# Designed miniproteins, single chains: the designs that were tried, part 18

Each design is a single chain, and the fold is of that chain. pLDDT is the mean over its residues in the fold that is shown.

## One batch from the design tools (miniprotein)

Design m595
Fold by ESMFold2-Fast:
Structure m595 (fold): chain A 80 residues (1-80)
Amino acid sequence: SMIDKKIEAKKKVMEAFEKANQVILEARRRGDKELVDEISKALLEYGRKITEAMKKNDFEAVDKAVEELEAKIEQFRARL
């Protein structure tokens, strides 16, 4: 159902944001203010994209935005 698809999509989004938060915590521990700001900006940007896709029930666009965010999170992690 559409409700089940929304719940699944929200779970994927929460998992991606939790991964990003772990990288933010490590960046803060290291005093890397610039990396913290860059990750925060990416979360805001992708959060907006995901929210707009969710409003349209475009779950393919949500999945794509989550995949792109996950890739950026790995790039940020590599800078630690």
Scores: mean pLDDT 88

Design m596
Fold by ESMFold2-Fast:
Structure m596 (fold): chain A 86 residues (1-86)
Amino acid sequence: RNKVNGAAAEIGRAEFYRKLAEDDPSLKPLADVHEARARQALADTQAEMDALSPEEKAELTRILNGGIEAARKAAEDRYASYKAKK
C-alpha cells in the first residue's frame, strides 16, 4: 500500500541525510527533520497494519521490510554518487 512505500522512502531519505550530516554538521537540523518524518511514517504504517488481519499484516510486513532494504541501498548508492561528484 502507499503508506508502506512512503515509510520506506522516508527511511531511505533519513539515512541519506544522516550520512551527509556526518560530513557537514550544518546539515544536522535537516537530517533531524528527515529522521522525525521517517519515524512518524513508520509509526503510522505500523498502526494501520495492526488493524489488519494476521495474514495481511504478515504480507505487508514482508513488503515493508523489502522496501526498507531497497531504500537503504538506494540511499547508500546516492550518498556514494554525491561524494564522487563532490
Scores: mean pLDDT 79

Design m597
Fold by ESMFold2-Fast:
Structure m597 (fold): chain A 61 residues (1-61)
Amino acid sequence: SMMQQISQQLLQEGERMTKELQALRQAYDQGLISKDALDQAERAIADRAYAFQVAIQQQAA
């Protein structure tokens, strides 16, 4: 159903943000990105990922 596709997209968005944050930390550790880039991206992505995941988990039964 279409609801399945929407739910899947929502979950993928949350996972994508979380994985992106993890990848950024790894990239910084390996010297692929600057601390400034990591800090900026981490603040934005972590906040959005957290809020998104909390909203989804609240509906989890």
Scores: mean pLDDT 71

Design m598
Fold by ESMFold2-Fast:
Structure m598 (fold): chain A 91 residues (1-91)
Amino acid sequence: KLFEGTKAALLAALREKLAAAGVPAEEQERLLAEAEAKLEAEIKEFEEKLKELGLEPPETPEEMEKAIKAIAEAEGLEFSDVEASRALLIE
């Protein structure tokens, strides 16, 4: 399933970046759990919207990243928290 593969890849990359940055294990687990829960809820909502519009799922990583970012913002993740997580990925 497309969304499952993308979610797994993003979480794996985040875990590697957090470990490389020396983030404590407790913070790593908290951030990963929050990210996974939000992604799962938003992926389901996104799939429902796609069905209503008769659109096919995104097929490129770029399309998926844009969708996930917009979805995360809509679900009430704090913008500062989202940006902090993104900064860790860039390191």
Scores: mean pLDDT 63

Design m599
Fold by ESMFold2-Fast:
Structure m599 (fold): chain A 56 residues (1-56)
Amino acid sequence: SEVKRLEEETREWKEEAEKHKESDVTKYAAAQLRLIGIAFEYKLLGREELAEKALE
């Protein structure tokens, strides 16, 4: 449930980061901040492995 939702959000924000990496620094930075937030949610759930995966 929560893990599945965070996995979907991780994919979405990684795609946004990659899409904007060379073209829009603000959108790239925003996507990276979202991924940091997702990593903290994974840590709250005790899912350290998935937290690392979210941050790459």
Scores: mean pLDDT 82

Design m600
Fold by ESMFold2-Fast:
Structure m600 (fold): chain A 89 residues (1-89)
Amino acid sequence: SEDEERVKKILEETLGPTLERLKEPANKAVEEGDKKALIEAMKEIKEAAKKTIEALKPLAEEGSEFAKEVIEKLEKEIKELEEEIKKIE
């Protein structure tokens, strides 16, 4: 649907680029046991997810069920990242 296409575009312009950029640095941080680099990567992903939620809110307010589902999923993922950061720190 046009609604799902708009949501996908927002994800591709916000969260997607951050995940692609951090994929290799995050894997290297895990391999080398670099807790600081891993925490920094997780914090950047969390911030990108928050920006994505803010970009999706207008679509959810207009009644997009798909945008609401994606927001709920991202909010859960942010909480999981915050818990993981807390365990590593």
Scores: mean pLDDT 86

Design m601
Fold by ESMFold2-Fast:
Structure m601 (fold): chain A 97 residues (1-97)
Amino acid sequence: MPSVVEVARAGLEAVLAYLREHYPEVVPAAEERARELLAQIEANPDLSYDEALALLSQALAELGAEHNIPLEDLREALFLAVRAVYEALGAKLSGAI
């Protein structure tokens, strides 16, 4: 099974890819937030996938509020993050079987 950190990284990479295409000015702040979030997840070994996703969603909401990103664009970024998470989980499970 992939670690919570690996799954969170996949989701964050999807969000960063979206921001690089649509909001390149926000990327430096988003990369800093991503580093902080990954460090927080690594510091909590008992953290579940759902808790990590909640932290990612909260960080994205705060970033969006700070940089005036429309809610519709934030929902698209979050959807891409969720898809990346499921793909990472599916790939790892297939390799384990």
Scores: mean pLDDT 78

Design m602
Fold by ESMFold2-Fast:
Structure m602 (fold): chain A 61 residues (1-61)
Amino acid sequence: HHHMELQRAVAELIAETLSYIGALLEGDEERAKQEIERMKELAEKYPEVKDFAESLIEKLK
């Protein structure tokens, strides 16, 4: 079901966002950059979350 795919994509986006925040708190800029790239890849794979992911990435920078 399309709905189940969207829920998985949102869960992955949340996990990557938390990893990004963790990297920032530890001062690991390279790991933070890697998490942003993962979020961008997820947005490209799942268009339904693209606008949300892009907005979130912009706010986190």
Scores: mean pLDDT 78

Design m603
Fold by ESMFold2-Fast:
Structure m603 (fold): chain A 77 residues (1-77)
Amino acid sequence: SMEEEARRLVEEAEQFIKEAETAIKNGDIDKARKYLEEAFRAIQRLQDLGADEEATRLSQRVAELMEKIKEAEKKKK
């Protein structure tokens, strides 16, 4: 069902976001970016299904982590 597919996509996006958070903590910025790219693809599929509220919530979390990556890169040099 559409509800089951949306839930699976939310779980996938949340898992990629958690993996990105771990990669940021470990200083693995390239890995963090790849996980956020995967999360963004899941979010796009959620938007296609009309799960706009969940897609917006997850997009904000991805944006926050992208900002943390930029700050981490500034402090590395």
Scores: mean pLDDT 85

Design m604
Fold by ESMFold2-Fast:
Structure m604 (fold): chain A 71 residues (1-71)
Amino acid sequence: EEEKLAEEIRKNLKVETDPALTKVSDAAIRHAVREALRARHLGEKEVTVYVTEDVDASTRAGVKVTAKILP
């Protein structure tokens, strides 16, 4: 389910201990969920997505987020 995957992605963002990654917008999380669904279809559990939203003024180039989905 999309909401369940979004929650798993948020948990994985917290593991990286970056405040910018922890405070990711819901739009960015939904994008990560879509990428996670694609990875699961291919038999992958780990998804790396690129967040293009400015989480912080210092991250104008965007943020690369690595998310892992539990079975």
Scores: mean pLDDT 49

Design m605
Fold by ESMFold2-Fast:
Structure m605 (fold): chain A 75 residues (1-75)
Amino acid sequence: GHAASEALGRRALAAAGRTGPLSAEELAQGFAKATGMSLGTARAMVRAGLRAAGLGPVVEASQVPTVLAAAGDAA
């Protein structure tokens, strides 16, 4: 759900060392570190989430939970 994606998004941001806008690659690296999944899987999920959410390759920190929720819902 969105609340779980919000918590995960905050952990991914912390792992990436970012609080401002992130590239898809920075978000994927943070997501992989936060979840322990492979970087390849994290990259695929972030790309899917960006497409599903209709967002570009750079996202604001506030949009990260939306991207991760869209990735989980689309997968």
Scores: mean pLDDT 70

Design m606
Fold by ESMFold2-Fast:
Structure m606 (fold): chain A 74 residues (1-74)
Amino acid sequence: SLKDSLIRALGLELSEEELALLRTLSTDELAHLVVLFHDPNADEELLEKFLSTLDLPEEVKETIRRLFRKWKES
């Protein structure tokens, strides 16, 4: 599916639980995350601005923050 393709485009090694959490996001939200993860100029402030627009459980937001930090520090 397009959603699963976008999740794969993040380029991350994901657990089954992390995959399930990411699947709760819309296709548009996932597309925006792919852009943020692959933008060398995107920082945690820009990620927080995006996450603040989303009505998601804190567990999902914290998972996204952790994955973003791991990706940027790799």
Scores: mean pLDDT 81

Design m607
Fold by ESMFold2-Fast:
Structure m607 (fold): chain A 70 residues (1-70)
Amino acid sequence: SEQPPEVTEEDRKRAQEIWEELKANSPSSSAMFEKLEEIADELSLAELYLLGKMFEEERKEQGEARLKAL
């Protein structure tokens, strides 16, 4: 089974700050993903894991909202 990396409180705080910055500075989820890819090699494994989960949840929420609008 794939196990998530060890995550510290500092990793969570940094991931949250990066996530908020991506949301504030990106006009769309696609733009957020492009920016995340640009900085991915600067991030720790834990930060990447947390940001990946945040992005996945955002995509799911947008998908559900779209389906409910149909």
Scores: mean pLDDT 74

Design m608
Fold by ESMFold2-Fast:
Order: C-alpha cells, then structure tokens, then sequence
Structure m608 (fold): chain A 82 residues (1-82)
C-alpha cells in the first residue's frame, strides 16, 4: 500500500462518529496508537503532514488493515457519505 492510497482510504472516513467509535473500541495501546494516527489525518492534518509522518501513518494503517479490510472501510464510508 502506498502512502497516498492509505490517506485516500482514511479520507473516506469523514464522519466524526466513525472515528469516535474506533477510538472507543481501542482497548490496547497498539490499537490506540493507530487510532490516534487516523484521528490526526481526519482532522485535516493530511495537507500539512511531513513526508515522514505520512510514511509512518501508512505503516500503522497497513499493520492493522489489509488491503481488503481497507477497501471495505472505504466502501462503508462512501455509503455513509452518500
């Protein structure tokens, strides 16, 4: 997965409710670290994130989400936005 693909996927998670639900479901430190990265991206930090942060976010997303899971998340977010 490229950094651009990872960020495109999280941009489809445009609802505050989706992010809030994921944050509440995070029980482990690892899950919380990943959700923190997604929350930062969702808050529009994407436009000003340095390349190092972009790559780090991609690594975090890829660690938990497979391409298939990421595609499903994009689909659900798109359906919610419609």
Amino acid sequence: MTPEEAYDAVQYLTTQETIARLEKEAETSEDREILEAMILIQQGVLNSVPEEKLKKAEEIVSKIKTDEQLAEMKKLAAEAAA
Scores: mean pLDDT 52

Design m609
Fold by ESMFold2-Fast:
Structure m609 (fold): chain A 77 residues (1-77)
Amino acid sequence: DRALELLSEELRKKAEELTKQGEEIGKNGDIEKAKELLPEAIALQQEILDQLEANADKLSADERADVAAARAALAAL
């Protein structure tokens, strides 16, 4: 996936760690930890979208459309 190649290894590792934390919280029903994790997840999504948008010329038309949709969804939160 070309879009994933444009992400730094650091951002990819952060996404993996947050996903694992989210899965554990979901399994255990820990709402307080979910509240603490949400701002970090939003900030990471912002960083990912910023990096992909900065490299939009290297993305396919479909990938650019997906990034635009994800940005609109994030802005609606």
Scores: mean pLDDT 72

Design m610
Fold by ESMFold2-Fast:
Structure m610 (fold): chain A 120 residues (1-120)
Amino acid sequence: MDYLKLAEEWEKKGEEALAAGNNVEAGEYFMRAGRAYYQAGELEKAAEAFRKAAEAYREADPRLAGKALALLGLVYAQMGKYAEAAAAFREAAEAYERAGDAEAAAVHRGLADAAAAKAA
């Protein structure tokens, strides 16, 4: 499977959905693009796609926004960008709190603290 080509096509569909005001659909396409970029080894593009997914989901679906931000944090951690990973995990915790998921919020605060410790 050509993951890079699929990621680029899904990212384009995400931008088209976003332009049409279909924020949830845009988030779904950006999540697919992020996953495909990750499979292609394009970690910086994967991070960008997961950030776009989180922004698209932000108010429409805080739980999916939290999930996208958690994946962003994992990608940054894999890149050794622990300060950015810590920030993404904190944003994920805040999104899960807005979704009413206190357990997921606590888990992601712990991941943020662990990433911050590695950045020092």
Scores: mean pLDDT 90

Design m611
Fold by ESMFold2-Fast:
Structure m611 (fold): chain A 66 residues (1-66)
Amino acid sequence: SKTEEFIRGILLRAMGSEKEIAEALKDLSDAEIRSLATFIANLVGESVGSVLGPLKRVIKELEKLL
């Protein structure tokens, strides 16, 4: 989705590679993932609920690279 592509773009800019994103995010608790979703939602003017699902999908896709 457009939201997943946007999230992936932000994370790539911050961490430099998909492997680095996967390694950084793989051990995050549900509460920490929700906090990250809140931060991203505030950056883009969207609700936390609209970002949380796409963020979890991006993390799961990137974990498969490890």
Scores: mean pLDDT 80

Design m612
Fold by ESMFold2-Fast:
Structure m612 (fold): chain A 68 residues (1-68)
Amino acid sequence: SLESRVAAAVQLLLQNADNPAAVGPVLRAYLEDVDEASLRRAEAYVLAHLPASLHEAARAAFADIRRQ
């Protein structure tokens, strides 16, 4: 499910919280082919669960996914 994929991506990123460069590739791998409604839900979940230090990278990743 989308919820399971997003939770797994967040868990992986939390294990590597000192590596903002991992945020884009991880989120892209999990969310490449989802629709806008699913991306909006995923973005809300990611921002609610990631530390503030990763929020800029997360927002950039979602913007990049939307451009593809």
Scores: mean pLDDT 83

Design m613
Fold by ESMFold2-Fast:
Structure m613 (fold): chain A 100 residues (1-100)
Amino acid sequence: GPNRVPQLSPEEQARLEEAVRRLEEAVRRLEELVRRYAAKLEATPGVSAEEWTKAVGYELFAVAARVVADLAREGRVSVAELEEEIRATEEKIRELEEAL
């Protein structure tokens, strides 16, 4: 069966490779901040159920972003979808940095 990846121009390939690299860096940063946020809540007495629910939400987002990064390395995600995921991931990074 045809397992054909669409042929990209050199410019399109360079844009894709740069977007994949940027997403990988953003996901690694997000994963680090999620771990630090969870550790902060574990060390804090009297943390509410709502705060733990927020922590779970960040962990689920990080897992989903990792899946997108993995699919992107396999060429299964468009540049536009990668740029949107980078924006969403950078926003979650900002939220977590403000919470730490």
Scores: mean pLDDT 82

Design m614
Fold by ESMFold2-Fast:
Structure m614 (fold): chain A 115 residues (1-115)
Amino acid sequence: MKEKLKEFLKKLFSEDPRYSEKEINDFINGYFDDDLSKVNLSNNDEFLLRLLALSTKGLPVAVFLYAVLELSKVSEASVYSLGILGGYLAKKYKIPEVIDESLTLEKIEELLRKR
């Protein structure tokens, strides 16, 4: 799971041309592995703020999106579509609040059926 979440986040941030692939990789890997020694946080304040915002709202959403990926058996190429779906669901159903109550496959299936 952890490696797939890293890949998803790297792909999401790679759509922003302000960040190099190396900066994205070093920051995402450092964050998940608790080793930011290779990252100059002062040069990446916006990246850090986006990642902190993701950790408070997006980590449950990322877990939900990964569960959707496993259930739907979609290819890695479909991660972009799941990202759009996750954004829509976060806006419409307040996914972080729902996941905070309990993350179950039944609840994930219920949310997907309402689409």
Scores: mean pLDDT 49

Design m615
Fold by ESMFold2-Fast:
Structure m615 (fold): chain A 85 residues (1-85)
Amino acid sequence: ARQAALEAERRAISAAWRAMPEELKERVAAAIEPVVREAGGAATPETLERVGEVALAVVREHGPAYVPAVEAYFRALLEQNREAQ
């Protein structure tokens, strides 16, 4: 049950990211770049949290319909990173 639910959620998140306009993806990437650079490229929980906040701010302004999918994506990434440590 949990594995099937997580798989379905990951598929839905991936589909939503794929459906996001390229311009919005580029805006998110540009906003994230300084945060990743500041962290020396390290994928720490703190860096992922900051990246998620910056990405969500851009998506709220330029594509609010995609906020739930982006929020779910970063929540899943942060959880996965914490479990991997």
Scores: mean pLDDT 71

Design m616
Fold by ESMFold2-Fast:
Structure m616 (fold): chain A 100 residues (1-100)
Amino acid sequence: MFEELTRGLRNPEVVEQLTNIAKAVSDASPYLTPEEAVKLTGKLMSILAAVVDNDAEAVRESIEELVAILRESGKTSNPELFKLADQVEESGKKLVEALE
């Protein structure tokens, strides 16, 4: 059971795209309020939980919500957040494809 649960995280594509999403969230941090940063961290944790469950649909939904938060914050903070949202969306598509 425990070894089976960790097998999904041994897919190099899944690990690469999760790392790319985590880096984009980290790069967004200077442009976010503390409240927005907590929301983004919560969505990142939801993505990680969905990957462990091999739930591609839950990953897709959590990516869409994370991208929406970044795009909304980009309207009022820094346009760099739109670029980071695009990076998360692209990496999220590849992550979902790797789980399907």
Scores: mean pLDDT 80

Design m617
Fold by ESMFold2-Fast:
Structure m617 (fold): chain A 99 residues (1-99)
Amino acid sequence: TRGHIGLGRTAVGEARDAVKEFREKLAEAPNLSVEELQAYRDEAKRVRDNVEKVAATLEKLASTPEEQAVLDELRRVGNEIKRIEDELTKAAQEKAAAA
């Protein structure tokens, strides 16, 4: 049981750290180029793809309330990253329009 929980908790921690960095970059969006905003969006998508992969693995194996809680946390973080992706996309589009 501990091996699956450990994988999930590590993925949550790494994703949380990535979310913090992406939020900081989004706050700097007025000072970033369109290309930089798109690069951060693509990086956010890679992090979310990993979270979804780990969540899919845990969904097949989760049998305890503790394992289910880690799975729920992965899903919440994945949704947060998706919102950041959408915000970065919008910032890039608005900056490209402001020629």
Scores: mean pLDDT 82

Design m618
Fold by ESMFold2-Fast:
Structure m618 (fold): chain A 81 residues (1-81)
Amino acid sequence: DVEKRIRELAEKAATSDVDEAVAALREIARLTAQASPEVARLAAKLVEEAIKKRSATASSEDLDRLYAAAGEVAAALRAVL
């Protein structure tokens, strides 16, 4: 179930250390590139929520890494649409 995996990865992106969060976001991007448009839109929404949770406490360096990985999800969404 791709949707379930994306939800698990989004939770990891919100709560894990930054290296694990970046890895989770990149895995979401890979899954999004292979997903239906509906699942790709869900992935983008969940990634936005994860980044919002982290933006309150993360350093500028960590945020740059997280935004770069989130950008890969946005690129995958655009490719699927």
Scores: mean pLDDT 86

Design m619
Fold by ESMFold2-Fast:
Structure m619 (fold): chain A 108 residues (1-108)
Amino acid sequence: MKLSDIEKKALILARLLRTDYPVSVRVLAYELGLSQSTVSRLLRELEKLGVVERVAPGQYQLVPEIREELKKLLGEENVEFIRTSSLEEIEKDKELIEKLKEFLKSLE
């Protein structure tokens, strides 16, 4: 999978939206088909933006305020699609990925 870093970050956000509990770096790396080092780097960058928080070693979740903002931005239909679809199907939804990318760009 040849994705830009911002597209990988968008997929990480989508995956974290699928559950209300923390997700490990290992699980994210496996499900996204990325190295653990790449996922760790991207999560640290997202943590610096205030988008994700580390709740335990190697375990991350969306900041609660960011989770609520993303739910409002995407709407109930897109949130349900994220919760029920595979990551491959989420990646194919270019409009959804673009919304997540624009959200990330707005944070600088």
Scores: mean pLDDT 85

Design m620
Fold by ESMFold2-Fast:
Structure m620 (fold): chain A 65 residues (1-65)
Amino acid sequence: SAAALQGVKIVYTDQQKFQRVIFDYIFGKLTADDLDKFSDYFDKKGNYQMSDIFRQMAQIKRKMS
């Protein structure tokens, strides 16, 4: 909900690196409502990991300060 992941990851896989860059960019560009909509979309597609990530991003964005 708040910080989520803590700890140092010096080495990332190529997929993890791209995913992080994309999520950072999307988080800055999309509204909390847009993020929640994507969470619902991925949940319906059975992609629960992506659904959870977008939901957490939406909650963090709503709590921003």
Scores: mean pLDDT 71

Design m621
Fold by ESMFold2-Fast:
Parts: C-alpha cells; sequence; structure tokens
Structure m621 (fold): chain A 71 residues (1-71)
C-alpha cells in the first residue's frame, strides 16, 4: 500500500473530491484534509495515480500537486 496526497485549490470541495477518488479502482480509503487543501488516499501499490488525477480533473477539480509515501 501507499499514501497519495492530492493537493487542490482552497476553493475546491474536498469532501466531493474524496468521494470521487474513492470510486476509483485501487483506492482503498479517501478522506478530505481541509487544513492542507488536499485529499489523502490509501491505494494499492500498482494503482495508476494518473487515473486518479484524470478522474478529479473530469469532476471539475484542479490538481495543484501530488505526493506519494509508503503506507
Amino acid sequence: MKIVTIYLPEDADLEKAAEVAKQIPGVLEAFADPERNAVRLVVEEDTDILEIVKALNEAGFEVTGVSTEPA
């Protein structure tokens, strides 16, 4: 597993972004982090991060940054 942090602008609906991310295959857990203007995800090792970014962009969220860490 790995943790993926998706950074969004301050005007983004973080709760909706987390719900969109949670629907993506390979995402095990998703939650909003309003203090960082980010959504944090627990994902499978082989999850395509680009697919997550595309899904959020298609839902109207501007991704400003991405970081990954071992879980």
Scores: mean pLDDT 81

Design m622
Fold by ESMFold2-Fast:
Structure m622 (fold): chain A 106 residues (1-106)
Amino acid sequence: SLEELIEKAIELFKEVAEKSNDLYVQRAASHGIRAAKALKEKNYEEAIKHLEGFKRDVELIKHLIDEETYEKILESLDKAIQATKEGNFEEAAKYLVEAAELLLKS
Protein backbone atom coordinates (compact mmCIF):
# COMPACT_ATOMS: atom_id res chain seq x y z
CA SER A 1 0.00 0.00 0.00
CA LEU A 2 1.05 3.64 -0.31
CA GLU A 3 1.21 4.01 3.49
CA GLU A 4 3.50 0.94 3.87
CA LEU A 5 5.85 2.27 1.14
CA ILE A 6 5.94 5.72 2.79
CA GLU A 7 6.77 4.29 6.24
CA LYS A 8 9.52 2.13 4.67
CA ALA A 9 11.02 5.14 2.85
CA ILE A 10 11.02 7.26 6.04
CA GLU A 11 12.71 4.46 8.04
CA LEU A 12 15.40 3.95 5.35
CA PHE A 13 16.14 7.69 5.14
CA LYS A 14 16.40 7.88 8.94
CA GLU A 15 19.04 5.10 8.78
CA VAL A 16 20.89 6.99 6.00
CA ALA A 17 21.00 10.15 8.15
CA GLU A 18 22.12 8.22 11.28
CA LYS A 19 25.00 6.47 9.45
CA SER A 20 26.52 9.64 7.93
CA ASN A 21 28.06 12.85 9.30
CA ASP A 22 28.12 14.36 5.78
CA LEU A 23 25.91 17.48 5.52
CA TYR A 24 24.73 16.72 1.96
CA VAL A 25 23.93 13.06 2.76
CA GLN A 26 21.88 14.21 5.78
CA ARG A 27 20.14 16.90 3.68
CA ALA A 28 19.39 14.35 0.90
CA ALA A 29 17.83 12.04 3.52
CA SER A 30 15.81 14.98 4.94
CA HIS A 31 14.50 15.76 1.43
CA GLY A 32 13.61 12.06 1.05
CA ILE A 33 11.59 12.06 4.31
CA ARG A 34 9.79 15.28 3.31
CA ALA A 35 9.06 13.87 -0.18
CA ALA A 36 7.65 10.67 1.39
CA LYS A 37 5.35 12.69 3.69
CA ALA A 38 4.19 14.86 0.76
CA LEU A 39 3.40 11.72 -1.32
CA LYS A 40 1.33 10.35 1.60
CA GLU A 41 -0.68 13.63 1.63
CA LYS A 42 -0.83 13.61 -2.22
CA ASN A 43 0.75 17.08 -2.12
CA TYR A 44 2.14 17.23 -5.66
CA GLU A 45 4.03 20.55 -5.34
CA GLU A 46 5.78 19.68 -2.06
CA ALA A 47 6.67 16.17 -3.29
CA ILE A 48 8.29 17.50 -6.51
CA LYS A 49 10.18 20.17 -4.53
CA HIS A 50 11.75 17.62 -2.17
CA LEU A 51 12.40 14.95 -4.85
CA GLU A 52 14.31 17.60 -6.85
CA GLY A 53 16.15 18.68 -3.67
CA PHE A 54 17.10 15.04 -3.01
CA LYS A 55 18.40 14.73 -6.60
CA ARG A 56 20.53 17.92 -6.28
CA ASP A 57 22.09 16.69 -3.01
CA VAL A 58 22.85 13.24 -4.52
CA GLU A 59 24.67 15.02 -7.38
CA LEU A 60 26.77 16.90 -4.77
CA ILE A 61 27.87 13.58 -3.18
CA LYS A 62 28.63 11.76 -6.48
CA HIS A 63 32.27 11.15 -5.38
CA LEU A 64 31.00 9.25 -2.28
CA ILE A 65 28.99 6.72 -4.36
CA ASP A 66 30.13 4.14 -6.94
CA GLU A 67 29.16 5.09 -10.52
CA GLU A 68 26.62 2.26 -11.07
CA THR A 69 24.77 2.94 -7.78
CA TYR A 70 24.86 6.72 -8.44
CA GLU A 71 23.25 6.26 -11.89
CA LYS A 72 20.57 3.92 -10.43
CA ILE A 73 19.71 6.45 -7.67
CA LEU A 74 19.31 9.24 -10.25
CA GLU A 75 17.18 6.98 -12.49
CA SER A 76 14.92 6.02 -9.54
CA LEU A 77 14.54 9.70 -8.57
CA ASP A 78 13.69 10.72 -12.15
CA LYS A 79 11.07 7.93 -12.26
CA ALA A 80 9.67 9.07 -8.87
CA ILE A 81 9.40 12.67 -10.18
CA GLN A 82 7.69 11.47 -13.39
CA ALA A 83 5.23 9.22 -11.49
CA THR A 84 4.40 12.13 -9.14
CA LYS A 85 3.70 14.41 -12.15
CA GLU A 86 1.36 11.70 -13.51
CA GLY A 87 -0.49 11.50 -10.14
CA ASN A 88 0.81 7.95 -9.55
CA PHE A 89 1.80 8.44 -5.90
CA GLU A 90 2.17 4.69 -5.15
CA GLU A 91 4.63 4.22 -8.05
CA ALA A 92 6.48 7.39 -6.95
CA ALA A 93 6.75 6.00 -3.39
CA LYS A 94 8.07 2.67 -4.78
CA TYR A 95 10.88 4.47 -6.66
CA LEU A 96 11.60 6.63 -3.60
CA VAL A 97 12.06 3.42 -1.53
CA GLU A 98 14.43 2.09 -4.24
CA ALA A 99 16.50 5.32 -4.13
CA ALA A 100 16.64 5.15 -0.31
CA GLU A 101 17.80 1.48 -0.34
CA LEU A 102 20.49 2.29 -2.93
CA LEU A 103 21.73 5.31 -0.95
CA LEU A 104 21.75 3.32 2.33
CA LYS A 105 23.99 0.57 0.87
CA SER A 106 26.37 3.08 -0.75
Scores: mean pLDDT 89

Design m623
Fold by ESMFold2-Fast:
Structure m623 (fold): chain A 71 residues (1-71)
Amino acid sequence: MKVFEIDVTGLSKEEIKEIFKELIEKYGNIKLNITVSGGGDVGKIHSVLDELGVNYDSTFIPPNKLIVTIK
C-alpha cells in the first residue's frame, strides 16, 4: 500500500477533492497521513471521500492528524 503525507491546511474542498481523486486513480489502495487545522478540515475530507464514493477508514490523532486508509 502506498503512503502519502498531505497537508490540507488552507485548501478548499475542491482542491482536496482533486488531490485525492488523482492519487486514488493513479495508485488505487492508498494510505493518507493528513495534516489538518481542525474539525472543519476533517469534515471537508470526509465529504470529499463520500463524494468520490470510495470505501475508507479514518482515524483522528490529536491535535492535527487524520489517517485515512482507502480500500
Scores: mean pLDDT 85

Design m624
Fold by ESMFold2-Fast:
Structure m624 (fold): chain A 70 residues (1-70)
Amino acid sequence: SEREKIMQLVNEAMRKLGDIIDDYIAKIQEIKKSNLSQSEKDKKIAELDKQMKEEVDNLHAEYKKRLSEI
């Protein structure tokens, strides 16, 4: 059914979002444990923040399109 297709896509999107968040958290923890200066850590975290936002926006756009085609 249409409802089952929608729910399947929503569940898939939620899993992929979780993976993006988990990867982001792991990378932040790696930066925090590094021997870099605080200013270098801050710059790397800011770049990672931008990358995560772009990945989330891309995921949202992909699933919005897929849902609109049902």
Scores: mean pLDDT 88

Design m625
Fold by ESMFold2-Fast:
Structure m625 (fold): chain A 93 residues (1-93)
Amino acid sequence: MSEEEAKKIGEEIAKEVKKKMEEEGIEILDISYEVKGKEITITIVTPTEENAIYAGVVAAEIAEKKYGLEVVSASVEKLKDGNYKATIVLRAK
């Protein structure tokens, strides 16, 4: 996987996660992706911990099933503003 392909995949995963969450009535405050070397990091911010966890799971499933990516790490943290951030780090197998 090239860095250019990784950027495109990251953008497509972010768009699919946002669409899926909107279809289920779940608010996404922010969604972004970053590419560093061979890794794609998807970051999702929601008002609740449960929705952040669920959005992270959806991102991981899309990455694995559609793009054949491996989940390197997944975390959820509470932000200073009371929102929750899910961070999913993905890599090509």
Scores: mean pLDDT 85

Design m626
Fold by ESMFold2-Fast:
Structure m626 (fold): chain A 96 residues (1-96)
Amino acid sequence: KAQELFEQGKQDAIDAAKGTAELGAKSDEELAKKAEEVLKRIEEATTAEELARESRELAKIAVELAKKDPKNVPKYVGMAISAIGGEINAELAAKL
């Protein structure tokens, strides 16, 4: 498990770095579309683990939208907080 966690952590870091670079290059409309795709996957999630994972992705997208559109920061911060709260509750329930 330690070796698996190490390899998964490395892959997650690579994917996150690639994902943040790609998200930073996307337009507001592309980010909004990606958020809708993640919301659809949340609706299709059948486990707490899937829900937590997709909620984390939604939170990342909300943060990037907030950076690109400061006029609507309160809206995007609300989305990020809701997504993070959902992820924490799902992870806590799954691990307790």
Scores: mean pLDDT 63

Design m627
Fold by ESMFold2-Fast:
Structure m627 (fold): chain A 74 residues (1-74)
Amino acid sequence: MSREEIEREAEIALLEMEAAVLRLEMERHGVTPELVERLLETLERGIELAREAGDEETARLFERERAEVEELGR
């Protein structure tokens, strides 16, 4: 595994954690447009990186979560 591959996997893991934290903030403080926007940005970045890594399963998980969040914001 190259350094670039390890860095990409680490970035994906960080985005997964950020999404989880934003979801917990929504549960604790309610669904706000600010939290929805931040979560959508995080998930979009996660989809991009997962696809670059060839990780279709992770990309599909982020896509599903994005669809759920889009519904909450409308």
Scores: mean pLDDT 81

Design m628
Fold by ESMFold2-Fast:
Structure m628 (fold): chain A 70 residues (1-70)
Amino acid sequence: MQQAQQYLDQAQQYLEQGNREQAIQYAKQSAEEALKAGDTVTAMSSATILRSLGDDELAKEIEEKVKELK
């Protein structure tokens, strides 16, 4: 069903495991799939994970794309 949610779940699991690199990768994939589906909630959750991992620039890019969907 929603690929974005599956990637978000994986990003959260890797974040809990301390695997920062994989958490960033899956959060980015979650955001990309969420934006394609118009899923602003999952996209914003992915941006929050990226921001918590220090990727403020990518998080801002996702937040701006979410605004374009509204």
Scores: mean pLDDT 81

Design m629
Fold by ESMFold2-Fast:
Structure m629 (fold): chain A 66 residues (1-66)
Amino acid sequence: MEEEKRKKAREKIIETLKSLTPDQQEKFKAHLKEEIERLRKAAEERGVDTPELQENIDFLEELLKA
């Protein structure tokens, strides 16, 4: 992914999370956590280890902290 596009996506998602109710934020974060775990497991099983994949996982982890 391109850096500028990724930064804009992050800001948009964080803004959306801020507008959600606490209950909706909890559900969204739970879903993100599940997706991160899924991606890691799929990458390990497939033997894929790229900077792109690591950046995507890091991005999702940052969303969990927002």
Scores: mean pLDDT 73

